Designed miniproteins, single chains, continued (4). Designs and how they scored, part 83

Each design is a single chain, and the fold is of that chain. pLDDT is the mean over its residues in the fold that is shown.

## One batch from the design tools (miniprotein)

Design m14883
Fold by ESMFold2-Fast:
Structure m14883 (fold): chain A 74 residues (1-74)
Amino acid sequence: MLSEEQAEKALNLLKETHPEFRAALERYPELREELKRFLMESSLSQEEMAGVISGLTGVPRETALEAIREAIEN
């Protein structure tokens, strides 16, 4: 489970680095809040969380994983 600050940081990193992620958030206004809650409430591994984000947004799994790691490590 990520903290609220870590979840927001991961989502902001994806928004800054991936146009497809930004487009998904613009098209589905509730998606950001749903992903934030998922990251905060999930008992899944970082790799599994990255897979879910990838499936929902079209962002590559490795990119989602790197964003999660960056948010946790900094």
Scores: mean pLDDT 82

Design m14884
Fold by ESMFold2-Fast:
Order: structure tokens, then sequence, then C-alpha cells
Structure m14884 (fold): chain A 65 residues (1-65)
């Protein structure tokens, strides 16, 4: 199913993006850049909310099919 493949691609992309942001937050904290770490954490929250919305929409379409 194309919708299931889209969900798998969405999950893979989200995992890669979350891992990258987590690494950047750790690097910012190690460098004492508290403000940058905070901005990156806020970005991670935004991506999490977007991912949840997109995943929920795809899940509903898969269930309807």
Amino acid sequence: SALREQREALVAKALAEFREISKEIDEARQNGDTEKAKELAERGTELSLQFDAERTALHAQIQAA
C-alpha cells in the first residue's frame, strides 16, 4: 500500500531528524551555548507535533482503506 509506504518513509525521516537535533543540542550544551540548545529543543518540539499530525492523518487513511 502506498499509504503504508508513506508512513514508513515519514517515520524514517522523523527518526533521522530527531537524532540530528538531539546531537546538535548535546554539542551546543558541551560548548556552553545554552540559548542555541534552547532554540534547537523548541525546533524539536515543533517537528514532533508535525510528525504526530502527519502520522495520525496517514493512519486514518490506512484504516479507511
Scores: mean pLDDT 83

Design m14885
Fold by ESMFold2-Fast:
Formats: sequence, C-alpha cells, structure tokens
Structure m14885 (fold): chain A 82 residues (1-82)
Amino acid sequence: SKRILELVDQLFEALRNRDAQKAAELILQLSKEKLTEEEKLEIARRLFEEMGRTDVPEELLREVAEALPEDLKLLAQSLEEG
C-alpha cells in the first residue's frame, strides 16, 4: 500500500529529526493498519537498516521498539540475528 510506505518514510524522517512525538504518532498509525506479510517484511528491513545507520538516541529507539506491533518486532529481530 502506498499509504503504508508513506507512513514508514515519514517515521524515518521523524526519527532522523529527533521528533519523538511525530514518530510515536506514526507508529500508532502503523499499528492500526492491516499489513500484508510483504509490507511487514519491508518495514522490518527498513527499520533494521535505519537503526544500523542512524545515530538515533537509544531512548528514542526504545520508545519506537516498544510501540511497534509484535510481529514487526519479531521480523526486525530476525533480520538482525540472520
């Protein structure tokens, strides 16, 4: 879905800008979407890549991780370990 990809793009922009409030709002929106398995995998891959590249404060990364749907957390963890 174009909307899902746009929300993910906005989330990473908010994280790069250290905008915790905007990031939390976007995560909440993503958690309410009915994601396909392909969309979940792509989001998890992008989260893994962004977390590895950005000097994002650990506190903000923790807030993002806690707010993510459980299936996205598991996919991101799987990509980190594989």
Scores: mean pLDDT 67

Design m14886
Fold by ESMFold2-Fast:
Structure m14886 (fold): chain A 64 residues (1-64)
Amino acid sequence: ALPTTDPELGAPISEYIEVAPGRFLGKSEKSGLYTDVETGVVFSTLEEAKEHVERYIKLLEEEK
C-alpha cells in the first residue's frame, strides 16, 4: 500500500508520481519533499528523486 505521510516529517502525501512502471514518488505539499515509496529515501526536488529511482532500477538490471 502507498504511504499516506512523508516518513521524515510525517507530513501528508498529497500526490503520487509514477516515474517508472510500478515505481512511485510521494510528494507532500506541506513539506515540499519527494519520497521514494519503495525505499523511503527523501529528496528536496523531483529531479533528484527521479534520478535516484532510475539509478536504482539500473543497478537492479545490472545485477540480473
Scores: mean pLDDT 72

Design m14887
Fold by ESMFold2-Fast:
Structure m14887 (fold): chain A 73 residues (1-73)
Amino acid sequence: MEELERQIDAGVLALVLGVFKALEKAGKEIDDEEKKNLLRTALVEVGVVSEEEAEALSLEELERLAEEFIERE
């Protein structure tokens, strides 16, 4: 059960990162603050970081945490 929940959580993070990459490839400008806010919310919801931790992290650090979580599956 927990393994399936982790697979779903990893899928959500992969989808969020995939959307960012698709927008960049399409030449659509998304604000780094909007990316940071979306990724921060997703990482907090899946339990990778607390809200306080997420506020202190840069966009690059948030993306790295999401990639690490996905890769560990």
Scores: mean pLDDT 75

Design m14888
Fold by ESMFold2-Fast:
Structure m14888 (fold): chain A 69 residues (1-69)
Amino acid sequence: MLEKLKEIGKQLKEAVKNGDLDKAQELTQQLLELREELMKDPSLEEEVQKLENELSKEIQEITAERLAA
């Protein structure tokens, strides 16, 4: 399950980098659904938060790069 979160995050980064907004929206919804499922297990909370923070930072960097171009 946690590995699936990482896979979706990787796909989301690629979709944002490619400017595929429809794909990015779908992947974001999948990520939120998986996050809710994983958050039912309190032992996974810290690792999920860490992955979300890393992904958010990477997406922000990619988005800033695209907007600057």
Scores: mean pLDDT 78

Design m14889
Fold by ESMFold2-Fast:
Order: sequence, then C-alpha cells, then structure tokens
Structure m14889 (fold): chain A 68 residues (1-68)
Amino acid sequence: GKTVKLALEAIQKAMEGDSKGAIELMEQIKNEAPKQAAEEALTMVLTAAQLAGDKETEKYARQLLEEV
C-alpha cells in the first residue's frame, strides 16, 4: 500500500546518498502510517541504510522506531 511505496522511495534515497530525502520520507511514514505499518516500513529503511552505509539515515530511523 501507500506505506510500502514510501518505504521503497526512502530506501532508494538512502542508496543514492540522499539522506535528507530519506529522512523526509521516514517522517512522513511515522506521521501518516498506522503504528505497525510504520514500524515495519522504518525497519526496512533502517536495514537498507545499514547496507548502504548511510549512517545519518540509519541514526534517524533508529530514533523514529523508538517513538513508534
């Protein structure tokens, strides 16, 4: 659904080195998605950021996951 599409876009931004774009999409996921969907989506982005070496997106994803 919409949340999965936002997660995939955030993953693409993280892989491109666009940490700002990835963070903006993660904030949208947290604000608009149901709690469980947000947790699943943010976990996917966290894993992708770790694999891409995007430490800024990784740090922010961990912070948002503590808030869901």
Scores: mean pLDDT 84

Design m14890
Fold by ESMFold2-Fast:
Structure m14890 (fold): chain A 87 residues (1-87)
Amino acid sequence: SMKKEQEILEKLDRLAQEAIEALRNKDWKKALEVLEELKKLIEETELNEIQKEAVRRMVEELTKLAEHYKAPKEVLEKLEELKEMLK
């Protein structure tokens, strides 16, 4: 349904914005919480190919930000785990 598809896209956008802000603020606990919520969404939702591609691009950008801000290994490992789930 269009409503369910829109709710998924809105949730993905919210999670992306929260993750970006947490990484920029070096709030690693918040970053991990947001990435865990994203993992749960990916596991519980059958994403179509367009949605999967959008999430792949998001994870790539989050990984670049995490590396730029020198995130701890746990954050980088969670991002790698998300990337592997989307292959």
Scores: mean pLDDT 83

Design m14891
Fold by ESMFold2-Fast:
Structure m14891 (fold): chain A 100 residues (1-100)
Amino acid sequence: SMASEAMRYLLKLIIKKYKLSKEEIELMEEALKRLESNRDASREELLEISKEILEELDAKKVPEEVKQAFGLLMQIYIEIVENPEKLEELLEIFKKWLEE
């Protein structure tokens, strides 16, 4: 889906900005796959999954700024799944936020 492709694009931006380790990249790739496998879930279910993912990243000692960036990526995914027309707007917001 367009949402899945957008998330892969944003993840690549996070990887480049924070120079993520292979271990961090693998954790985030698996997290993204988990969200995508649950694409037909309710908003409430997706929000709970995203919360569990952030807790797992915290347990694995992923830096706070990286967790914040990935957290925003997951929120954007949930919003785009509900409101596909917001795709371009949300991608621009994320890119600007990340460049700060």
Scores: mean pLDDT 84

Design m14892
Fold by ESMFold2-Fast:
Structure m14892 (fold): chain A 79 residues (1-79)
Amino acid sequence: KRREELKKIVEEMAKNNKPFPIDDEELVDYLTEEVMKFLKTSLPKEKVREIVREALKEHPDDWIAFGAEVARRLVEAEK
C-alpha cells in the first residue's frame, strides 16, 4: 500500500521534472528497490542506496540524467 503511494509520487515528480527531496528516506528506499529490480545489480542494497542518493544529489531535477548517473556508478561499483 505505502509502496504504491511512493511509486505514484515518484512517477508524478519525474513526469513534471520536479526536484526530488533527497532527505526523504522512504522515497530514497523506494528508488533503491526499483533500481535493483530494473538494473539487476549484484551489489548489496546499502551500496545501491548510496549510489541512488549521490545520483539524486547530482541530478535532483533531471530524471534522465539521474538514471544515466545511477547506471554509470553501478557499472563502476561492480568492477
Scores: mean pLDDT 69

Design m14893
Fold by ESMFold2-Fast:
Structure m14893 (fold): chain A 75 residues (1-75)
Amino acid sequence: SQEEIDVEVRIALLEIRLAVTKLHVKKHGPTEEDVEELKRILDEAERLYQETGHPDAKALAEEARKFLEEVEKAL
């Protein structure tokens, strides 16, 4: 259905954003901008999980939270 496609697209876009943020941190070190982006990704992934119950959204939120904690400790 269109709703399922829309959810999969939203998850994929958040996964790309998380991957880009991780790459930035790996190459350039953590910044406050990375913290803000990770907070946005986490919030969107958690909302998506609450809306859909999709396990990939839950896993994404958990990964984003863990990486956010690592980045915040490094600042």
Scores: mean pLDDT 89

Design m14894
Fold by ESMFold2-Fast:
Structure m14894 (fold): chain A 94 residues (1-94)
Amino acid sequence: SEFEELLAEIEEKIKELEKLLEEARRYVDQGNYEKAKEVLERMEELLKELSELLKRAAQLANTQGPEKVAELEKLERRAKEIYVEGQELKDKVE
C-alpha cells in the first residue's frame, strides 16, 4: 500500500539520519567543529525531506488501522529525537 511504502521510506531516511547524527557527534568529540557543522547542515536537508514524507503519511493516517497509526507515531518520535539531539550538537558548534 502507499502508506506502507511511505513508512518504509521514512524508516530508511531515519536510519540514514541516525548514522549522520553519530558522525556529527564523533566530530564534536574530536573538537572538529567545522566538519561537525558540515554534517549537521546535511542533516537539516534530510530532515526537510523527512518532514515532507511524514506530512504525506499523516494525511493518509486517518484511512489506516490503529496498528499502522502506532507505527507512524513511533517513527515520528524517532524523528523528533534526532531533531533534538541535532540541535544540541548545533548549539555546541555555533
Scores: mean pLDDT 88

Design m14895
Fold by ESMFold2-Fast:
Structure m14895 (fold): chain A 73 residues (1-73)
Amino acid sequence: SEEQKLRDEEAEKLEKELQELGEGLKDGKTAEETFQKTMETAREAMKNPASKDAGKQALGTARAAYSRYKAEQ
């Protein structure tokens, strides 16, 4: 269905943002920028009931990853 396509597209977008965050955290140079971008994408996903749960999971994953990065500095 069209609704399922939108869910799949949003999930793919969130997965890509989390991958980009992982790369930013590895080099440290773009860590804060990639974290903020990922947080914004997750919050936008949460505005749509269809992707709200995926957005919440991505938000939690991003926060956990960034927290671990900060602890290692």
Scores: mean pLDDT 82

Design m14896
Fold by ESMFold2-Fast:
Structure m14896 (fold): chain A 68 residues (1-68)
Amino acid sequence: DELRKKFLEALKGIEDEELRKKAEEFVEEYPEALEISGGSDSLLVLAVETKDKEIIEKTIKFYKDVVL
């Protein structure tokens, strides 16, 4: 689970504990979300690496509303 390890490392950079928990719980429920890419990289991993709450929340909402 190379993508999962990268995702968890990126989460360590997020200071918002509730946001970290929400993102981690989402990936536990929908592990396939890590495999969705806009090119070479996972979109969810890229979103978490920004550490931007709005970007992370919009990405999770996109997966739930469009990909689910």
Scores: mean pLDDT 73

Design m14897
Fold by ESMFold2-Fast:
Structure m14897 (fold): chain A 67 residues (1-67)
Amino acid sequence: GAEALELAERALELAREGRFEEAKEQASKAVGLNSKDPDAEANRLLHEATELLGEEGERAGVRGAVA
């Protein structure tokens, strides 16, 4: 539904600001909502949001797996 879409967009914005933990939490919530009311468009947008989050992590200098 529209709520899952909104959460996915929020995850994108948080990723742009470097708040990856919060962005991931919003994405997880979107997955939960989409599980209750599955929507093909919400699924596709969520996938795109997750992809962008991963790429942004590289450009923003993600910390954890690097020295």
Scores: mean pLDDT 64

Design m14898
Fold by ESMFold2-Fast:
Structure m14898 (fold): chain A 76 residues (1-76)
Amino acid sequence: KEEEFKKLYEEGLEYYNKALEHAKGKLNVGNEKLIEYFKKAVELFTKAKKINPENEKPLELAKEAEKLYEEVSTSQ
């Protein structure tokens, strides 16, 4: 359903942008919250991709968010 795709994609972008704002020092949230935002974005983008498999953008954004939260969670 097109409405379901739009809702999931927009929610995913919201969480992704919140995580990016934190990474740029614009948000005052802890690393646990940052990881939560990236994971939520990945989940929402993955669901959006399943609804519209022809649209590559949610999958690309999910991969990008996954890389970013791995970098934050693996402080080595």
Scores: mean pLDDT 73

Design m14899
Fold by ESMFold2-Fast:
Structure m14899 (fold): chain A 63 residues (1-63)
Amino acid sequence: DIEEEAKKLSEALLNSNDEDTVHEAAVAFIEALVDAGMSPEEMRELFVNSVFKTPEELAKFFK
């Protein structure tokens, strides 16, 4: 469920300084987006608006 994974990732980014926790949540969220057929452009828009506060945070999970 994209909504549930997005909330988990948002919570990890806001409340955790643990890189592993954020990474696990981000991987689960990306997997949900891929399963839903979301394009890279749609993913970037969703991350910037709903989960990530900066493009730099988004970039860390695609390198």
Scores: mean pLDDT 64

Design m14900
Fold by ESMFold2-Fast:
Structure m14900 (fold): chain A 63 residues (1-63)
Amino acid sequence: AAPELTAGEDGDYEAAVAEAERHIAQNPDDARAWRLLATIYRELGDEEKAAEYQARVDALDPA
């Protein structure tokens, strides 16, 4: 069992998510903003949302 440690998520990721969402509203085809959301949710441990946003990145930036 892990000790109770502060994860450092209070407000930091919320501000980053809001910034990315604002950017997407202006530039919905910009894979960078979607990638930022995928990274944020991965850091939060929400793999399902991270994968969802990563799939959007893959759709917008096909190699």
Scores: mean pLDDT 71

Design m14901
Fold by ESMFold2-Fast:
Structure m14901 (fold): chain A 86 residues (1-86)
Amino acid sequence: TVKTLKVKSLYSSIEFRLSPGRGGHIRRTVVAVLPDGRELVVTWEEENGPATGPLQRIDSPVLTGVEIDLSTLVGQALYDKLLANA
């Protein structure tokens, strides 16, 4: 049985600079608002070689009433934040 974290709202953004064929720098941020009003923020940074492309940003639409699978990287990181604030 898959365990999930219920959130009131979920928002993500990705900021990146890519170098074609040579990697780049990517920052991913996830903001989850719990049903009790607490906010969980998790950021991941991936750096693989030089980043020479333009800085770009993609924001997700705000999702409401979603369940996040705790077996995923995002779900595990949010759950770890929840436990650290317990």
Scores: mean pLDDT 77

Design m14902
Fold by ESMFold2-Fast:
Structure m14902 (fold): chain A 102 residues (1-102)
Amino acid sequence: GVLERLRRLKERAEELLEKAKKAKTDEELQEILDEVEELLDELRELIKELRTEEEKELAKEVCELLIEICKIILKKSTDKDLISRAIALILRAIGLLLELEL
């Protein structure tokens, strides 16, 4: 069901946050951004199916986790392409948060 898929996305986002905290190289940060994009794409599709307040709250928590991951990358990287990509992904996550509040 939708709720189970959201809980799995949250679990994956929490695991990814821990990876981001431990990441030491731009290659590791790039791989983390790839996973953030995949999670945002899955969440965007899933948002169309949300019907309950619990589902919307979980979706918001996933967006907030993905924003936090990208913020960590902005603090750790000096690579212009990684910084630009992290900013773009933060903006995508904010867009989904706004859709969930409207």
Scores: mean pLDDT 89

Design m14903
Fold by ESMFold2-Fast:
Structure m14903 (fold): chain A 77 residues (1-77)
Amino acid sequence: SEAEELRQEVERLKRSGELAVETGDVYAAEAAAERLQALADQALKNPELSEVGQYGAELAREVRRLTEEARRKLEEA
């Protein structure tokens, strides 16, 4: 289904974002969070995809939080 395909895509992007944070690639992490948010925003326009859209938005927020923590630590070093 469209919801299942979208769910798999947001989970893939979350893993990519987390890996980028772990390797210090803050640019790639920001790109992953931005893409997650864009997919979430599009999904939230469709009531049938609202649950996946909310999930995607939560994942985008988490990747963004991790990216900002990584950036802050780099600035403190």
Scores: mean pLDDT 85

Design m14904
Fold by ESMFold2-Fast:
Structure m14904 (fold): chain A 85 residues (1-85)
Amino acid sequence: AVAQAQAYVDWAVDRVLKLVEEGVEISEKTMKSFVRAMLETVKREIKDPEKVIAIADQMLEKLKPLPKSLYETAKKVVEEFKEKL
């Protein structure tokens, strides 16, 4: 369901933001894997592509507090995912 997928993304984003705030170094490779895993989970749970895109865009908005390099990495993964959808 959309609500469960949104809750999962919200939880996962909050966890990665907390790790960055606590000084944990996250590589661009780890960020790519993390974002791809979240998007593939959303795609499996939600059949409506418009709802999948909406959740992906909300995820990107929530990731704006990340360092610019990690945010740009996440943005590229989301853009590639939306093209494949």
Scores: mean pLDDT 83

Design m14905
Fold by ESMFold2-Fast:
Structure m14905 (fold): chain A 84 residues (1-84)
Amino acid sequence: IEELVEKFKKLSPVAQEVAKLLYSNFDRELSASELAELLGVSQSTVSRALNELKKLGLVKSRRVGKTTLYSITELGKEVVEKYN
């Protein structure tokens, strides 16, 4: 987990903020458009950040119709907690 914390620190600032938002909202799923609205950035910027987080296993996704919803994994919760 220490290796993942160091990798998380090296992610883009937007990826770190996306992970923190998903951590603060661990009881719900958020779309890329909702995350973009909350952060005041483009949906494409959030999608790149989500891809970085997914590669580290820190977030998971599921599809509902044409919408993809994202939530933090248990591993992602541990990394965000140790980063703070």
Scores: mean pLDDT 81

Design m14906
Fold by ESMFold2-Fast:
Structure m14906 (fold): chain A 76 residues (1-76)
Amino acid sequence: MEAIERLREAVKAGDAEAARKAGREAGASDEAIDALVTAIKALREVANDPNASIEELKAALQALREAVARTVEDAR
């Protein structure tokens, strides 16, 4: 429970390293954690690109949402 809560806070903060640590503590697989970290970093990159389209931002948000769901399911 506590590890999942830490994971949620790390994702909200956009902290890829905190998310990796919390995912590991929750018992998620290395594959799920790597996908989550990649999605967090990708969203940060798109959000900081002034030339990024709304479609690129939507795609990055969708990828992050899917990665979070996969990590939470994998931790059970």
Scores: mean pLDDT 80

Design m14907
Fold by ESMFold2-Fast:
Parts: C-alpha cells; structure tokens; sequence
Structure m14907 (fold): chain A 61 residues (1-61)
C-alpha cells in the first residue's frame, strides 16, 4: 500500500528468490534497496525499517 510496504515486500521477495546467492550478493541487494528508498525520498526512519526487515528475513533464510 505505502511505498515503504511496497519496497519492503519487493526486497523480501528478491532476497527469498536469491536465497542461494553469496553473502556479498545479499549484502549488495540490501544496499541497493536502501539506496532506492533514499532516492524515492523516504525518511531515514523509513529506510532503516526496510533495512531491518530485510536483515531479519536474511537471518531466517
């Protein structure tokens, strides 16, 4: 619904599809979504939330 929700959902899906990717590739993926969120004008708090959700998902994979 919101941009934060949309980007988070997209990032989590991409991370899940890339479960077999290297640690470096997953790190780059998270960094790319963080950069994209900043580019879209999201606040530091919203960007941190997206990063946190992706890191939590990575830990569960």
Amino acid sequence: SSMVEALTRFGLEELRLSRDASEEEKERMIANFVAMARQFGLSDEEVAEIRRRMLEEWERL
Scores: mean pLDDT 81

Design m14908
Fold by ESMFold2-Fast:
Structure m14908 (fold): chain A 87 residues (1-87)
Amino acid sequence: SEMDILKEAAKKAIELIEELKKKEKFSEHVTRKLDEVKERLENAKTFEELEQALKGAYTIVAEEAPEAAEEFAKKLREILEETKKKL
């Protein structure tokens, strides 16, 4: 179903955020912002909601870990493109 496709995409994005949190060792404040994005990803019911949540994750990473931002953006783009092909 479309919902299962969105849930799989959200799971992949959440795994990327968790891997980044392990590498970057963010402050508690930044970790809380990323956890809010993870909840938005888990609750996304449309492709547009998924895109907005991923944009939020990218914005936080670009500001707080700019050296990781390019690779993170590439992986998020791959998730979005694969998800769009399946919908």
Scores: mean pLDDT 86

Design m14909
Fold by ESMFold2-Fast:
Structure m14909 (fold): chain A 81 residues (1-81)
Amino acid sequence: SELREEIERIARELREIEEKHREELEKLTEIARESESEEELKKKLEEEVGKEEAEKLMKLQREILEKQRRGYELEKELEEL
């Protein structure tokens, strides 16, 4: 099943991101917990790690959320078949 292969690929990519960026993701999660908006999160990240690193972390978060959303959509499609 092509859908199963895509789901497994997304799951692998998410695991690789989590393993490679574990410390960065822990810090991102901590700051995000104290932030009420994406703008506040970005500002707090810039203050903690600097503008360049904050931009990288924001991109990483968006990538993770997009992969999680796509994986969820594909799992639903597989269940409907």
Scores: mean pLDDT 80

Design m14910
Fold by ESMFold2-Fast:
Structure m14910 (fold): chain A 94 residues (1-94)
Amino acid sequence: GALATALGAAGLAAGLAATTAAAGLAGAAIGLTGANLGLRAGNALGAALGGLGALVGGLAALAAATTREEVAAAIGLTLAGLGLLYEAGVLAAA
């Protein structure tokens, strides 16, 4: 549905605009939500936008991270974004 695409796009936009670890993590979380909704709905575009949002938000958080917990969360979200992009590609190919 439209909600998955909207959340994926919002997560990507938030990740691209992120200048703090908290903002990057928030963008990644929105992207993850959009990607999971997209995968469950069979919406490859929503899943791809959400996965990319998780990746970009995770990388932005990693660049701004000042604690071990922020670094660990950022790495986890970045890897999750890569996995979701792979799953979105599989869905698009099916």
Scores: mean pLDDT 81

Design m14911
Fold by ESMFold2-Fast:
Structure m14911 (fold): chain A 61 residues (1-61)
Amino acid sequence: LSEEEKRAALAAAERLAATMSPEDAAKVLEAVRRGLEDPEKFEEEFARIGELVRRAAAAKA
């Protein structure tokens, strides 16, 4: 990922985190950071982020 893509991903994660609980927000942000720092884990961390976002959205919707 380029530096621009990393910044965009972090910004998107921060916007999503603002809509969820502090615990879920911390997990999402940490997963995004790890995925961006370790490409080998990127796909796995992305799937985890999706699950966390889905649960947060379901709780709020």
Scores: mean pLDDT 70

Design m14912
Fold by ESMFold2-Fast:
Structure m14912 (fold): chain A 60 residues (1-60)
Amino acid sequence: SEELLNQILSALESFLGGKLPKSTIEKLAQEIYEEMKKSNFSKSIEELLSERIPKLLSTL
């Protein structure tokens, strides 16, 4: 859904804004959204972000 994708995008921009290009952040938001679809939304946005954002930050 558009609302869910926008929530993911907003959260990623909050943590990675200025560190990565906007196009990269948008691609990451789409990838997280696709992962949620594959898991039939069994994982929350907060769970996926808490797993992925620290890993992304540690590689920057």
Scores: mean pLDDT 74

Design m14913
Fold by ESMFold2-Fast:
Structure m14913 (fold): chain A 57 residues (1-57)
Amino acid sequence: GEAEAEKAAKETVEIAERLGIKMSDEQVNLAREYAKKYGKGSAMVAAMTPLLSEQAK
């Protein structure tokens, strides 16, 4: 549901911050949309993949 998607987006942001990564508003919105359509795990994958690639540089 909508509340579950919002929670998943917030949890993804919190995990990113613990890793020293600050998510953009667009990345947070992407995580929220994926959580709504594909489930909470998909939100994390969609949001974190670009950030992890950037951190590996």
Scores: mean pLDDT 66

Design m14914
Fold by ESMFold2-Fast:
Structure m14914 (fold): chain A 86 residues (1-86)
Amino acid sequence: MHLERAEEHLRRAADALRAAGHTEQADQVLRHGREGVRLARAGDVRGAERHMLEAGEAVRSTGVREAQEHVLRAAHALGLALAERA
């Protein structure tokens, strides 16, 4: 399921950020990412998009490419889940 893939990519992004010493940004990515997934599951497209933008901003500030790639994959999976509901 797409939401499960989004959650896994968010965990991988947070792990990459923690390994690079960006613990605060890892916590921000998980907080916003999990809320985005929760809102997507509830059908709140706008809320889900807003929280994924916040997660993306947090990861971009670190320059950790592996974490950025995982957040992008999480956003893509979340977008696919929302499209299945349309």
Scores: mean pLDDT 85

Design m14915
Fold by ESMFold2-Fast:
Structure m14915 (fold): chain A 100 residues (1-100)
Amino acid sequence: SIIDKAETYLSDEEKQQVDELTEELKEKTLEELRKELVDVDVDLGVISIKKAVGLELTPEDVTKIREALIKSIAIAKASPALRAEAEKVINHAILLLEEL
């Protein structure tokens, strides 16, 4: 699955963060989870624009990509209804990491 592939990009500490965040996110509404997913996808979109115009990514940009990957995996695990939407964000984050 894309989630299994995505977890190969994570450290053991980041995998623990995914598990902890997944349990926290199970308490949230579908609307709240969708908003969280949109927020991280917007961050990835801004970083993609930076790359497209030839700007060098900062360490803070790389941190945002990794945070977006962790959060989107956690949302995919927490909410079957949002899995397909979260998998699109996961793919976007992986693509940005592979292009570093």
Scores: mean pLDDT 88

Design m14916
Fold by ESMFold2-Fast:
Structure m14916 (fold): chain A 79 residues (1-79)
Amino acid sequence: MIQRFTLTMKTEEDREEALKLFELVKKATGKVEIVEVSGNTITVEVDVTALSPEELALIYMAVSSAGLLGEKKPVIEEL
């Protein structure tokens, strides 16, 4: 099951910080894909059925942290 997280950031600088955070999570887990960066919007996909509980927690913590830089709450979609 793939979940898509869409984050709309307030500024380009906030987008770069959020992108750096997701790059670190991708390096740590190997299970996160940054599928689109368009303007201040970042789209990330993850197969949640492939995650350990610890990896799932890390990804949700990253989404939550990036959400603090967001213009609106992160959008979560099941694909």
Scores: mean pLDDT 79

Design m14917
Fold by ESMFold2-Fast:
Structure m14917 (fold): chain A 134 residues (1-134)
Amino acid sequence: SLDEKIEEAYKKALEKLTPEDRAWLEQVRAEAQRNPENAADIYLKAGIEALKRGRYPLAAVLFYEAYKLDPNNATVWAYLGLAFAYSGYIEVALEAVRKALEIDPNNVDAISVARFLKALGVEEAEEILEEFRK
């Protein structure tokens, strides 16, 4: 299943974390624990910051934690796909983007990630964009 593929990619991302990535992850987990009502948003924002710093395995782990807390959030699925794409997990990235567009076909982040994958030469991303075009 997609959930099993995502969990496997998450476990591989955990193995690639540096000591500095692990310290950052523990800091974010502590913040989320102090603010449980905002935990999904805390993980999402931390993941975006990790992406900006080129910490792709950490970003994937943080977006996975957001996904577990808010599995119907199209933006979380889009960023999870983006982090997996930067990590070379193109098949899982495509499935995550498709899931984001199934939740919200007008999600700006999901459309942007699909366009990014298309720009990388992933032809299947163009097919996904066409399926969700009205």
Scores: mean pLDDT 88

Design m14918
Fold by ESMFold2-Fast:
Structure m14918 (fold): chain A 106 residues (1-106)
Amino acid sequence: MSEEELRALIDETVAEMLRLLVLVAKHAPPELLPKVQEVLFKVVDLYLDYKEGKISPKEFAEKMRELLEELEKIARESGLSEEDLRKIEEQAERIRKLIEEVLEAS
């Protein structure tokens, strides 16, 4: 994978993670919004650390996987409908595949 292709893959991973954060925030009760916001700030900080060369693509992918798992846990604890949980699980699976592609390229 070229450096440009890897960068595009990381950018897409962040974009899809932000979409998942919005989806969880839309359906979560107000009491869980602070936890969703904490994950949002961690995702932004992780992306900035990667762009500043402070972390490798592999470290980015490993930490993003941890943040995805944290966000999925918040969604499961939020008392969402089975339909909303399925939509979240589908989006999480897309992100997991992108993370795996970054790890394979690293």
Scores: mean pLDDT 86

